# Designs tried in a protein design run: designed miniproteins, single chains. Part 111

Each design is a single chain, and the fold is of that chain. pLDDT is the mean over its residues in the fold that is shown.

## One batch from the design tools (miniprotein)

Design m3855
Fold by ESMFold2-Fast:
Structure m3855 (fold): chain A 79 residues (1-79)
Amino acid sequence: ELPREPVSDELSKLAKEALPYLERLREENRSDPLVYQYGENAIKLLEMIANKELKLTPEQQEKLIEDLKAFLEEEKARE
């Protein structure tokens, strides 16, 4: 019964920006099958978010925006 809304432009943009970094993380952990599998599942979910292929509650969208911003800040700081 919680209202679900289409993925916002902000969340879609963040997901698109995060995808290459998440793919790199998956490749770096290719020798660990469990980590690699979780990485593949996360990439698939982010692809759906980037393409606005699902609906999320406002709370889920806010959480994902915060998490993706934190992830991108950490990954960019590694360079």
Scores: mean pLDDT 78

Design m3856
Fold by ESMFold2-Fast:
Structure m3856 (fold): chain A 86 residues (1-86)
Amino acid sequence: SAAAEAARREALIKKNLEGIKKNKEKVEEALRELLREMGLSEEEIERVLEEFRKGKLVRVEDGKLVLVDAEEGYRAFFAEVERELA
């Protein structure tokens, strides 16, 4: 049922967020290099990393950087995957 699938998604999101937090320093360094390669200035990179440290995800949409709450971002991602599988 929809409720059971929602509960399963919730558990998966929580597990993924915990994993991200444990590896945040490694991800931060990788993200810094990616943003540098995208042509962002050092000041812009530090602003993005500050938001990332607050638990937000960085997403590229139409060549623009978008900051979303990590939990919100994963919820949106899983909703899109379910639509794709339907």
Scores: mean pLDDT 64

Design m3857
Fold by ESMFold2-Fast:
Structure m3857 (fold): chain A 85 residues (1-85)
Amino acid sequence: MEKRREELLQREAELIERLRALAERDPEAARAILAEVAAKGRELLPELEAAAAQGREAGEEKELEAAEELLKLMEEALRRAEAAL
């Protein structure tokens, strides 16, 4: 579990740096990516709440799954935006 969480934190840090670079070149594209990620996060909230109600282990696993999904979405959006520059 800890290694998976550490890998997610490393990926998040790398994506934040890429997003900062994109924001300097195309701030509208950066804002669009943030809005897309925020919308997906809101969509995942009911699943996170349901998992948390089942217990700590289920809640933690669902949090990691949600984080992986959000990071993947951000990576794909950044790749498309960077290709369009």
Scores: mean pLDDT 83

Design m3858
Fold by ESMFold2-Fast:
Structure m3858 (fold): chain A 63 residues (1-63)
Amino acid sequence: GLSHGAAELLARISDELGARIVGIQELSETTVKITLEKDGVKATVVVDANDIDGSIRQIEAKL
């Protein structure tokens, strides 16, 4: 199952960025690969689930 940090990150992506989660893969205890789509743009990002704010900023920069 998803870690608590990963679950919080997914909720914030949907709420703050309005992006659709297309896929998710946990690569390690702290590293998550997320594929998401917003306004016809699809992006894949690798983020640190322990740094939710940094992850949100990184994802927003890719969209």
Scores: mean pLDDT 81

Design m3859
Fold by ESMFold2-Fast:
Structure m3859 (fold): chain A 70 residues (1-70)
Amino acid sequence: PRVSADASREERVAAAREALTALLSDPVLSQLPLSEIARRALELAGIPADDPEAFDILLEAAKQVRVPRP
């Protein structure tokens, strides 16, 4: 699945954040290597791994999961 052209960067970050939160909350899936967690988060969010913004979206989402914005 690919993210719709109608999806904003903010919506993509939110989707990736929810996917990361779900994966990190699972006792089995949270034990996977970070690279595998990142790949699965993109898949769950519907962001293709070959999207040039995929890494930036994941990085921004990870900041929101780990460190809430002031």
Scores: mean pLDDT 71

Design m3860
Fold by ESMFold2-Fast:
Structure m3860 (fold): chain A 91 residues (1-91)
Amino acid sequence: SLEDLAKKFLEEVRDKVLSDPRLSEEAKKLIAEAFDKILAANDFDKYEELLAELGKRLSPEERRRVLEIVREYVESLPEEEKKKLLEYNEL
């Protein structure tokens, strides 16, 4: 389902962010907290709002890094799953 794909996306991107040596510990914490709020609430209507707010708290370099992690994850998905995720309004 789309909800399962979205949850997997958030969990996988969260793990990649926490493991990326090029992001600061502060950026990792902010990103993880935002993703954890979405996952815990199971409220995907807050997804865009929380991501927009997160973007304001990150430096341009950190934002670029996060977008690169997201892009790498999306590009690694099978074509069918990639299309479904893109329809969900990606980052």
Scores: mean pLDDT 74

Design m3861
Fold by ESMFold2-Fast:
Structure m3861 (fold): chain A 85 residues (1-85)
Amino acid sequence: MEKKEKERREKAKKLVEKAIEEALENGELKEQVERIKEGIKNKKYDDPYVQGYLKAVEAVEKGMKNVEEGGENAEQAKEFLEKLE
Protein backbone atom coordinates (compact mmCIF):
# COMPACT_ATOMS: atom_id res chain seq x y z
CA MET A 1 0.00 0.00 0.00
CA GLU A 2 2.71 2.50 1.00
CA LYS A 3 4.66 1.78 -2.20
CA LYS A 4 1.61 2.51 -4.37
CA GLU A 5 0.96 5.74 -2.46
CA LYS A 6 4.58 6.84 -2.96
CA GLU A 7 4.33 6.10 -6.69
CA ARG A 8 1.06 8.06 -7.00
CA ARG A 9 2.52 11.06 -5.15
CA GLU A 10 5.65 11.02 -7.31
CA LYS A 11 3.59 10.89 -10.53
CA ALA A 12 1.31 13.67 -9.29
CA LYS A 13 4.32 15.81 -8.36
CA LYS A 14 5.88 15.35 -11.81
CA LEU A 15 2.60 16.21 -13.56
CA VAL A 16 2.15 19.41 -11.55
CA GLU A 17 5.82 20.41 -11.95
CA LYS A 18 5.58 19.90 -15.72
CA ALA A 19 2.34 21.91 -15.91
CA ILE A 20 3.88 24.78 -13.95
CA GLU A 21 7.05 24.81 -16.09
CA GLU A 22 5.07 24.75 -19.35
CA ALA A 23 2.72 27.48 -18.11
CA LEU A 24 5.60 29.72 -17.04
CA GLU A 25 7.42 29.24 -20.37
CA ASN A 26 4.34 29.71 -22.57
CA GLY A 27 2.46 32.24 -20.43
CA GLU A 28 -0.48 29.86 -19.94
CA LEU A 29 -0.23 29.67 -16.16
CA LYS A 30 -3.88 30.65 -15.59
CA GLU A 31 -5.17 27.92 -17.92
CA GLN A 32 -2.93 25.28 -16.31
CA VAL A 33 -4.05 26.29 -12.81
CA GLU A 34 -7.72 26.04 -13.84
CA ARG A 35 -7.10 22.62 -15.41
CA ILE A 36 -5.51 21.36 -12.19
CA LYS A 37 -8.37 22.82 -10.12
CA GLU A 38 -10.91 21.03 -12.35
CA GLY A 39 -9.01 17.78 -11.87
CA ILE A 40 -9.02 18.15 -8.10
CA LYS A 41 -12.72 19.09 -8.06
CA ASN A 42 -13.45 15.89 -10.00
CA LYS A 43 -11.28 13.93 -7.52
CA LYS A 44 -8.71 13.21 -10.25
CA TYR A 45 -5.84 14.78 -8.29
CA ASP A 46 -7.14 14.29 -4.73
CA ASP A 47 -3.61 13.93 -3.39
CA PRO A 48 -2.11 16.09 -0.58
CA TYR A 49 1.08 16.50 -2.58
CA VAL A 50 -0.81 17.86 -5.59
CA GLN A 51 -2.78 20.18 -3.27
CA GLY A 52 0.50 21.63 -2.01
CA TYR A 53 1.71 22.30 -5.56
CA LEU A 54 -1.64 23.82 -6.51
CA LYS A 55 -1.21 26.36 -3.70
CA ALA A 56 2.25 27.20 -5.08
CA VAL A 57 0.82 27.67 -8.59
CA GLU A 58 -1.93 29.92 -7.20
CA ALA A 59 0.74 32.02 -5.46
CA VAL A 60 2.62 32.39 -8.76
CA GLU A 61 -0.58 33.40 -10.55
CA LYS A 62 -1.31 36.07 -7.91
CA GLY A 63 2.25 37.36 -8.22
CA MET A 64 1.99 37.69 -12.00
CA LYS A 65 -0.68 40.38 -11.68
CA ASN A 66 1.84 42.62 -9.88
CA VAL A 67 4.86 41.90 -12.11
CA GLU A 68 4.56 45.27 -13.88
CA GLU A 69 4.79 47.01 -10.50
CA GLY A 70 7.74 44.92 -9.36
CA GLY A 71 5.56 42.82 -7.10
CA GLU A 72 7.43 40.81 -4.47
CA ASN A 73 4.83 38.01 -4.68
CA ALA A 74 6.19 36.75 -7.99
CA GLU A 75 9.70 36.27 -6.58
CA GLN A 76 8.32 34.70 -3.39
CA ALA A 77 6.24 32.28 -5.47
CA LYS A 78 9.29 31.28 -7.53
CA GLU A 79 11.29 30.59 -4.35
CA PHE A 80 8.38 28.57 -2.95
CA LEU A 81 8.23 26.41 -6.08
CA GLU A 82 12.01 25.86 -6.00
CA LYS A 83 11.86 24.70 -2.37
CA LEU A 84 9.18 22.08 -3.04
CA GLU A 85 10.77 18.63 -2.99
Scores: mean pLDDT 56

Design m3862
Fold by ESMFold2-Fast:
Structure m3862 (fold): chain A 70 residues (1-70)
Amino acid sequence: KEAEGERLARKAREAADLAVQAIKEGNFREAARHIAEVERYIKELEDLGFTEVARELREYARRKLAEALA
């Protein structure tokens, strides 16, 4: 269960980084797909009880996306 949480957290960060890269490239369709992946992994973490990790990842994604859009 702990290993599953670590796997989901890693995938969420990777998806957030890919969304940022897509925004920088002007590819907003791909950015939207990666953002949807981030939200899906965060929801899975919340469902598994990793609420603090999910909160940290949501803040990570929001901060990274805000920086890319500035």
Scores: mean pLDDT 83

Design m3863
Fold by ESMFold2-Fast:
Structure m3863 (fold): chain A 76 residues (1-76)
Amino acid sequence: MEKLYKAAKAAGEAGLRALAEARRLYALGTEEARRQADRLRLEGEVAAGVAGIGVGVLRMLGEEPPEAALAAIEAA
């Protein structure tokens, strides 16, 4: 269980960081920043998806999921 919890937490934290940086870059309004933001948004959405799978499995096992994983799913 610990490995799954840590993996879901790590994926959630990675997703949140990528999505936050994407949002910052979108706000700059340049074409270069927008292209970087698109890549980071995709990376963040993939990481949030992985975190979401972990959350689902943890809940089926009666375990409380990490807050970072839940936050990443909401942010994606």
Scores: mean pLDDT 86

Design m3864
Fold by ESMFold2-Fast:
Structure m3864 (fold): chain A 57 residues (1-57)
Amino acid sequence: MEEFEALVRAAKAGGLDVAEVGYRVIQEHPEYADEVIKAAEKVDPEAAKRLRELLQQ
């Protein structure tokens, strides 16, 4: 959980789309889907909504 929050915060600070970063992590490591989604919800709730929409495609 803490590692994914740090990753999401770093992505946002670097001007990256948190939803895209989270989606790529989940595609490579689906076992971490819940942790990545929860981290995105804590750091950027709007990006987390987009991430959930991407995962439902």
Scores: mean pLDDT 79

Design m3865
Fold by ESMFold2-Fast:
Structure m3865 (fold): chain A 70 residues (1-70)
Amino acid sequence: KLEDIINKIKENLKKASPEALAVTYLYIEDNKDTLSEEAKKIYDMIKEILKQEFPNVEELAKELREKEAA
């Protein structure tokens, strides 16, 4: 069931480092627009889970993005 998968993702994300969370968020951002419509929906769902469980993940991702752009 989708709910079971979501719960498993949340549990695994809670065990990850802040850097790993930020990298995952950026990977989704960078690759989402090259995927099929179905894959984009899945990526959006994972991104939403990341934002809900880790409110600071967007800020960490922005910091990594700025470092990459420099």
Scores: mean pLDDT 72

Design m3866
Fold by ESMFold2-Fast:
Structure m3866 (fold): chain A 68 residues (1-68)
Amino acid sequence: SLVEQLLERVERNEDISELLEQLAKDPAETLEVARLVAERAVAAGEASWSAAEIEARLAALAAKMAAA
């Protein structure tokens, strides 16, 4: 999936611009990517968000995408 390809390229520090453009065409896949990125940031110690805070951020992103 585009989600898996994005995560693999991020882990390898590769260019993700093309995949991000493709993901922007599918709101559901974009939200799934955002969830995984947020969870990985917390696991890596880059962010201190709780599960509830991640869900709140995803809900805000979903609302913005629906409003566009």
Scores: mean pLDDT 67

Design m3867
Fold by ESMFold2-Fast:
Structure m3867 (fold): chain A 95 residues (1-95)
Amino acid sequence: SKEEIIARLEKAVKDLEALAKAIQSGKVSPQQASQGLLRLAGQLDKLGLPDLSQKARDSAKKVDDAGKKGDIDAAVKAVQEFLKKVKEEIAKLKA
């Protein structure tokens, strides 16, 4: 149902906000964060949200690439940009 999809996306928002903070504090590496985003992409596919799933995979690649360069700020920014896309999808579903 739409209500179940919204609830799962709202949980994803909280998880992504926590992930951005964890990357910034060094609690989670960019590699670990990238793997988390790929798992989220798989969950989004199962929810019937293939476009948002692809955006999660794109974000995972940006986070991994930033981590390889030691650019923690770029990794955090990639998570925050994807977080904005998740919030936009929630707003669209609630309209």
Scores: mean pLDDT 90

Design m3868
Fold by ESMFold2-Fast:
Structure m3868 (fold): chain A 100 residues (1-100)
Amino acid sequence: KPSLGEIVAKFNEVLEKIKNELLKKYTLPEMPENATIGEGINLIRKEVVLDPEVAKLSPIEQEKIVLERILEMLRENEVPEELLKELEELAKEYIEILES
């Protein structure tokens, strides 16, 4: 089975592919030039845990909410289904490792 770090790296790789595809067809939020996809995910994570209802949950449950929010955002932006399915599978593997 892949390590947690390998799954995170693959998840970020697929997000970069999505970002590149969206740049051709859609208006994306401007990110600082020095910001990585990992930093963007960490920003979403921080925003999610600032919700008092989410802050009460376990770290694993917080991570599930972060991943679901990312996936919902991508679905709303009409991301290609193939890339979305790859991210959904990676998110599932990530959560399985965290629950282990």
Scores: mean pLDDT 66

Design m3869
Fold by ESMFold2-Fast:
Structure m3869 (fold): chain A 57 residues (1-57)
Amino acid sequence: MTPEHEFLKETARRASEGLTEAQGRGVGDAMGTLLMNMGHSKEEAEEVREAGVEAGK
């Protein structure tokens, strides 16, 4: 995992804490889109999305 991938995954998790599952999904999706815009794969974007969903409670 690249440092950028790890950073955005952790950022999605932290930003989604205290939000709903639906809001956490939205945060994860936005961070995943940022990763894809930076040239990362869909697989890496999906991992970031899942981190947001899991943290959103």
Scores: mean pLDDT 74

Design m3870
Fold by ESMFold2-Fast:
Structure m3870 (fold): chain A 81 residues (1-81)
Amino acid sequence: MLKDFEQYIKNLEARAKELAPVAPELSARALEYVAKARKLLEEGETRDNYLRASLYLAQAQSYILQAERLVQQKQANGEVP
């Protein structure tokens, strides 16, 4: 796997795990899309697979952003630290 691409995947996985205690469903969805990207690249590190994997990672990032918004809302309401 390309070094920068692997680092991006690791960053998304780490962030989803950090958000899981407060936003478990959104974090799980993000990790599902990261897993789809990894599986696609395990099948072959082709240009087409990198393009399709990038779309899955964009979906994962969307769920992470939704989870971050939920965390911020709950923190603002005093529901979580």
Scores: mean pLDDT 82

Design m3871
Fold by ESMFold2-Fast:
Structure m3871 (fold): chain A 57 residues (1-57)
Amino acid sequence: DPLRRALRALGEADPRFAYEVAKSGVEAAKQNPDGKETAKVLEELRKEFEARLKALE
């Protein structure tokens, strides 16, 4: 999955920025009628990055 790979690579470098990208991506994907699967992937990644950021606290 190229999207998961790209965002996880970003998350290794900058988890906060990766979280913001995933969050914005979910909003954009929800506005696209063909974006349902992309929205699910981005929401999973958003939650993954949110959990990582909470663990760093």
Scores: mean pLDDT 79

Design m3872
Fold by ESMFold2-Fast:
Structure m3872 (fold): chain A 99 residues (1-99)
Amino acid sequence: MKKELELEVEAALAVMSLAVFVLALSRRPPSAEDERELVRVVRRAAEIAKRAAEAGLLESARRVVEAMERLLEAARRAGASEETLREMERLIEEAREAV
């Protein structure tokens, strides 16, 4: 029970964090450092989604995947590199397969 609540909180925080990155991308094009941070944040979110799915928290996992997909679209619109976009897509697909 306590671990499940902690995972639900981690998933909710991940969704909020990803939404903040979407807003940041609307204000400026991403630098090379911004693109590395986007990959790092998506990788972390994918791990959280997989852990949530393994714990049976499928709705929480789905919300994290949806938030990652919104961030990918925001990064594409902001002009992130094809390399960064492909890595984000790969991480999202791995998380989706776990849900």
Scores: mean pLDDT 86

Design m3873
Fold by ESMFold2-Fast:
Structure m3873 (fold): chain A 75 residues (1-75)
Amino acid sequence: EKEKKAEEAYKKAIDAAKQGNISEMVRYALEAAKNLGIPREKAAEYTDKMVASVKAGNYEEAIKALKELYEEGKK
């Protein structure tokens, strides 16, 4: 079930963001995007925002960008 896999990946991406683990955050965010049918180029826009936010120490903004990616997939 695509939605279940997307939700599981989304939760893992949130956990990775809270831990400051950029590699796992991006990996799981892209996995969630793939399962939601979001085009790679669109997913990359959100993951770029997430990476910039984590590097700035703003994990709340990274999680916000991740939520926007997930909502895009529900469109």
Scores: mean pLDDT 82

Design m3874
Fold by ESMFold2-Fast:
Structure m3874 (fold): chain A 72 residues (1-72)
Amino acid sequence: DNIVQALVDALKLDEETVELAREILKNVDDLQELMAKVIDKIYEKNPEPYGRPSKEELREILKEVLEEEKAK
């Protein structure tokens, strides 16, 4: 919850992205593993030196992570 709120505040995420992040965290015991997956997907879509992902891109990454967790 605290990390989700920090992510929302830092990236100015909309309500849909916030709900996706909460759903992922609710179903993931290892926050380190979750963060590693998100970072890997960010770099896959935005290889250096392109910089930070857009809000839309972050939303898609979170959606993909949630779908992967639901598929288990």
Scores: mean pLDDT 61

Design m3875
Fold by ESMFold2-Fast:
Structure m3875 (fold): chain A 78 residues (1-78)
Amino acid sequence: MTEEEREELDVEVEIALVTMLLAIGRQSKDPEVRLELFKEAKERAEKILERHPDNQYARDVLKLAEEEIKKVEEELKK
């Protein structure tokens, strides 16, 4: 396995992990726990985009994480 092949596999795994973090966050009852999970998802998606700026899936999950963070932050302020 070349370095490039290894990085490609790692990106697929990281995208799957971000997707799982978003799903778990959406199922959590505690808004503080949801916020933490969505922030972790955002950070991981941003790291993928630093290495692969043209990755459409990473951009999609990043946008979704940012939208979920905004919703939870509004919930926590009320």
Scores: mean pLDDT 79

Design m3876
Fold by ESMFold2-Fast:
Structure m3876 (fold): chain A 84 residues (1-84)
Amino acid sequence: SLDKDIDEGVELLKEAVVTSIINSNPIKDIEQQDLQQIDTSSEQQRKQMLKMLEDMAAIAKKNGDTDMAKALEKLAAYAKQKLK
């Protein structure tokens, strides 16, 4: 189902974010790779990604993960700008 596909995509995105944090400058690498994924998504996928990015950013803020929260907020803002 669409919900399952989006959940799987979000898990892959989270794994990429975690890997970037461990292996390189997290904010720069997250922005470049994740922006490309947003650009290649459909409008419906962008809307669902936006909601999930906003939800993940809120969770990261509550957990004190300031760098992750900022990266997710930037991705959410970009996804929002790409919506009609």
Scores: mean pLDDT 61

Design m3877
Fold by ESMFold2-Fast:
Structure m3877 (fold): chain A 57 residues (1-57)
Amino acid sequence: QVPVTKEAAEALAKKYGVSLETVEKAAVLVVLGRPQEAAELLGVSPQTLVDELRKYG
């Protein structure tokens, strides 16, 4: 179960220059309580990742 909409995931993938699959993996890691690992996949801080997910969620 991916805790983001397809539109939000596509927007984040384009913004950070990563694949849609990478954004979906990052979202799953956040739900599993691993925001640091998720942020590493996107090349951002954990706080930035949380803020981006709130903005689109």
Scores: mean pLDDT 73

Design m3878
Fold by ESMFold2-Fast:
Structure m3878 (fold): chain A 101 residues (1-101)
Amino acid sequence: NLEEIERRADEALFREARRHLARAYREGLSIDEAIAKTPISFIRAMLSALNKSSPQLLEEMMRLAYLAEQGDPEAERRFRELFELAKKLLDQERKKNQTVS
């Protein structure tokens, strides 16, 4: 039950990140604007962590989000890989900040 709740929450965050980044890409927003306009603080933190590590991967993530919303299953698969990487990078950043904050 707890694992199912966590999986559903993660999937909801995934869908919101994809929707937001697809819109940002379609509207021609910069990376900084896409991050700043992210309504969910956790997703904004994830995107910021990925941007600090690799702005090029965040730009690719935005493009893949747009293609995934158009129904491209390969773009969705690749976007999910980058979403998981962004989560991992945020977790690593949070662990470092807990030590020095």
Scores: mean pLDDT 83

Design m3879
Fold by ESMFold2-Fast:
Structure m3879 (fold): chain A 81 residues (1-81)
Amino acid sequence: PLVVTVTVRDAAGRVLRVDRIEVPASATSVTLEVPNLAPRPVTATVTVRDAETGEVLAQSAPVEVPAHSTVTLTVPIPARP
């Protein structure tokens, strides 16, 4: 299985929240909704790892989530043998 980690940070880079989701090893992409209920913008990054090896397979660029908003992030996962 693959483990998808969503890390949410404030403007100073402090980690506010980490969400962990398991997806099938056959997944070619992952799409996640990232809510921000706070009155200030936050930054979200998505990392996809192999659960058995810990290898990082994919990582998103940082995305700003405006105050009181939700953004949708889609991360493609490279084809694997």
Scores: mean pLDDT 77

Design m3880
Fold by ESMFold2-Fast:
Structure m3880 (fold): chain A 79 residues (1-79)
Amino acid sequence: MIEATKENLDKIKDGDIVLVTDPSEVDEIAEYLLKHKPNVVVAALNEEIRDKLLEKGIKNVHVVSTTDEKEIRLELAKA
């Protein structure tokens, strides 16, 4: 899992869960994902971030209630 910021986008790899926590970084994160198309699961900390990612063209975004990797993996396994 990676908590995505504009400074660490180059560290995203196939199989990662990409966690987005900051609405102000959605544009840069979405642009990177759409350009490079890594095989990742996208998770948003809230519905506002999810909706912004969907608006930018990211089609599969999961809303999560935590920033803890183990809890996120459990939430995604139940969905």
Scores: mean pLDDT 83

Design m3881
Fold by ESMFold2-Fast:
Structure m3881 (fold): chain A 74 residues (1-74)
Amino acid sequence: MELPPEALEHVRQAAEASLAGDYESARRHYDQAVQALVDAGVPPEEARRLATEALLVEMGVPPEEARALADQIS
C-alpha cells in the first residue's frame, strides 16, 4: 500500500519516537499521519488502519504480520 509522502514522513517520525521511548511524540506524529491520509481523501477508519500498518512495518514488523495486527486494532 502506498502512503502519501506527508503521511509516510509522519509515520517514520512516530516510529523513531516510539523506539526512543518518547510515546507522547510518537502519538502526536501518528495522529498527524492519520490526518494527512484523511486530508488526502482516505476515510478515517481506513486512515487509522493504514497508518498503524505502516508504523508497525517501520518498527520492524513483517508486512503480513503488520497488516493482520493493524486490521485487529483498527
Scores: mean pLDDT 81

Design m3882
Fold by ESMFold2-Fast:
Structure m3882 (fold): chain A 62 residues (1-62)
Amino acid sequence: PSTAPREELVAWAKERWGLSDESATALADLARGRPPSPEVMAAVTRELGERYAAALEELAKL
């Protein structure tokens, strides 16, 4: 959301999806209306896919 500080959005994304600082920052910027470059978006998409797979594995341990 546009009202949230960039730092809070980065922390939220890291906590919620276990993203790297770089990917979390890119998503925070996108959410604030500052879309990153296609190259950065490709990297974010790849990391989200990897974290999604890891999250499913962690959930299976519960």
Scores: mean pLDDT 70

Design m3883
Fold by ESMFold2-Fast:
Structure m3883 (fold): chain A 93 residues (1-93)
Amino acid sequence: SMEEIYQRIQELLQQIRDLLKQTLSDREFTLYAMQLMAIDTDIYLAVKSKNPELSKQLLQSAIDTLEQLKPTLPPEAQKLVDEMIGLLREMLA
């Protein structure tokens, strides 16, 4: 279900935040945390939206943002981002 996929995405977002908090400076972490919060907001709005076209646009926006963010992240965080992109693509199907 979309609810189960969203729960897994929330777990992945938390794992990324935890990893980055341990690895990066406070300043760098804050910038990534703000971007991850924006991604989470788009996914949340997509899941709650009654407009399927808007939901698809928000999910695609989240995927595009994650793909741009991925090469700037440590390899362990990149793996979590790949799993999250896969789950978002399942939500688009």
Scores: mean pLDDT 89

Design m3884
Fold by ESMFold2-Fast:
Structure m3884 (fold): chain A 63 residues (1-63)
Amino acid sequence: MVKLTKEQLEKIRKLLEEAGVSKEGIDSAIKELSKLTDKEKLKRKLEILGDVVGKKEELLEIL
């Protein structure tokens, strides 16, 4: 079972904050990502988030 570490979740939070995502949106995204235990689903979710906020490369590097 692959879960994001606290350090990885903090890096994602900072990237979303820099991209101008609301605190509510960041908290929702972090909660959703922390529930994912499948590598492919996690990667897909990060790709979608990164594409929307323009931080796709940075978000995928955290994996």
Scores: mean pLDDT 77

Design m3885
Fold by ESMFold2-Fast:
Structure m3885 (fold): chain A 100 residues (1-100)
Amino acid sequence: SLEEEIKELEEFIREVQERSREALTASTEEVKRITVEVAERYAELARKLGDERAVAWAERLRERALQATTKEEALEVLDQLSKAAVVHLSERIEELKKQM
């Protein structure tokens, strides 16, 4: 349903924001793991939305996270991913709410 779709997107945005905060005090390997998990979940949601560009973007950032050798590099990837996901899904939530 539209209500369930909106709730799933809102819950993911909350999760991304929380995990981004946790990453600031985490180790390099933990930031990489967080970023990979966020990228995989965003790709799943983007596939459900039919946004193939967002899927490709999330998968590319996942690969960049795996290749990161410093915490700074991993945090940069997570920041790019988090900002893109929050903007994209927030716009989709607003669109869905207008259909209710």
Scores: mean pLDDT 87

Design m3886
Fold by ESMFold2-Fast:
Structure m3886 (fold): chain A 67 residues (1-67)
Amino acid sequence: AKLSQLSAAQRNALIQAAVTVAQLSLPTSQQAVETLLQGGDLTQLKLRPEHKARLLEIVTTLLDQQQ
């Protein structure tokens, strides 16, 4: 499913779950997940490549659960 097809409630649930599952001590973790859900580019966030890959994996997994 495309990220833009998610309801506001689904987006909020995914953001909270992704931040929790990632267990990342990043002040931008919630913002990064929200950016991905909006179809935005993570290059604007100061994240290491490993953290970007981890967030993408988590968001993709959670989207599969919402289908």
Scores: mean pLDDT 58

Design m3887
Fold by ESMFold2-Fast:
Structure m3887 (fold): chain A 81 residues (1-81)
Amino acid sequence: MEERERLLERVRKLDEELQKNAEKARAITDEKKQLEIKIELGRLQVEILREYIRLGDDSLRPALEKAEKEIKKLEEELAKL
């Protein structure tokens, strides 16, 4: 029970960071900085998905794989700039 509470608190903090960074991304017009923030948001989303999977929600594994692939694509786009 305590371990589950700790993981849920971690997920909540990661979601708060995700939303804060998303607001910053919307204010930035520089393409390179937007990609950097999108990558950071994607990494936070991956961490949130991993914590939910650790809590037993295996249905999120396909979403995790999709999010990891999206981050790799964004990193490749950033490398071309």
Scores: mean pLDDT 78

Design m3888
Fold by ESMFold2-Fast:
Structure m3888 (fold): chain A 67 residues (1-67)
Amino acid sequence: MKEEAIKELEEAKEEIENSDLPPETKQKMIQTLEEAKEKVKKAKTDEEVKEILKQTQGDLQAIYDAS
């Protein structure tokens, strides 16, 4: 779970970096993904990892909607 979640977050970061989104939006989204990656590394259960990923997806959507 953790390795898969970290890989998913890294792939999402690469996709955002290569997108046509505004620089400010990219910076906020990348920061959010890096913070999520650190939280996943510290998580003790698969349930915590799933919760972090759900929260992160919501945060990314909020950043996108604010753009």
Scores: mean pLDDT 82

Design m3889
Fold by ESMFold2-Fast:
Structure m3889 (fold): chain A 58 residues (1-58)
Amino acid sequence: ASAEERARMERILAGVREAVRLLELPEEKAQTIIDRVEAAVRAGDLAAAEAASREAGG
């Protein structure tokens, strides 16, 4: 992934962490969503990271 794509993925992960805290989701559900986004970011899959982040921003 390019540096710009990597920065965008990092912003998505940070945003998801904030969203799950603000929504006061149960720890189990919050962890599952965060794990999915982290896996997508680690794989360099921006589209998967965006899709997983939408599950947190309900």
Scores: mean pLDDT 77

Design m3890
Fold by ESMFold2-Fast:
Structure m3890 (fold): chain A 116 residues (1-116)
Amino acid sequence: MEDVQVAAVEALAAEGVRNADHVLDEAQVERLLEDARAAAEDAGLDPEAVEERTRALLEEAGRRAATIFAVLDEAGEVVAVHAGTPEQAAEAIALAREAIRAGRPWAATLAGPLPP
């Protein structure tokens, strides 16, 4: 079994899928939101807040042509959420994977605003 699951969502700049109307494929958005919501419930977080935060990060990524990604442990629990350039995303993913593999307590890094 895998030590960590990573849900990486590539902004329009990364694959040349440049469209002002959307950042992600519909299936990728749905899976990311569902996984984040389920993991939030398991972690004792507010699932609505996590979902709305993820949506806000997707909108911000569209404006900045950045990458949004959520890092999940092997149980599907959200341990980190980041936004940044593809280079920053790779660094953050590597760090999160190492923390998860070491069995450290999960760390939440919010890359966007919390919903009201």
Scores: mean pLDDT 49

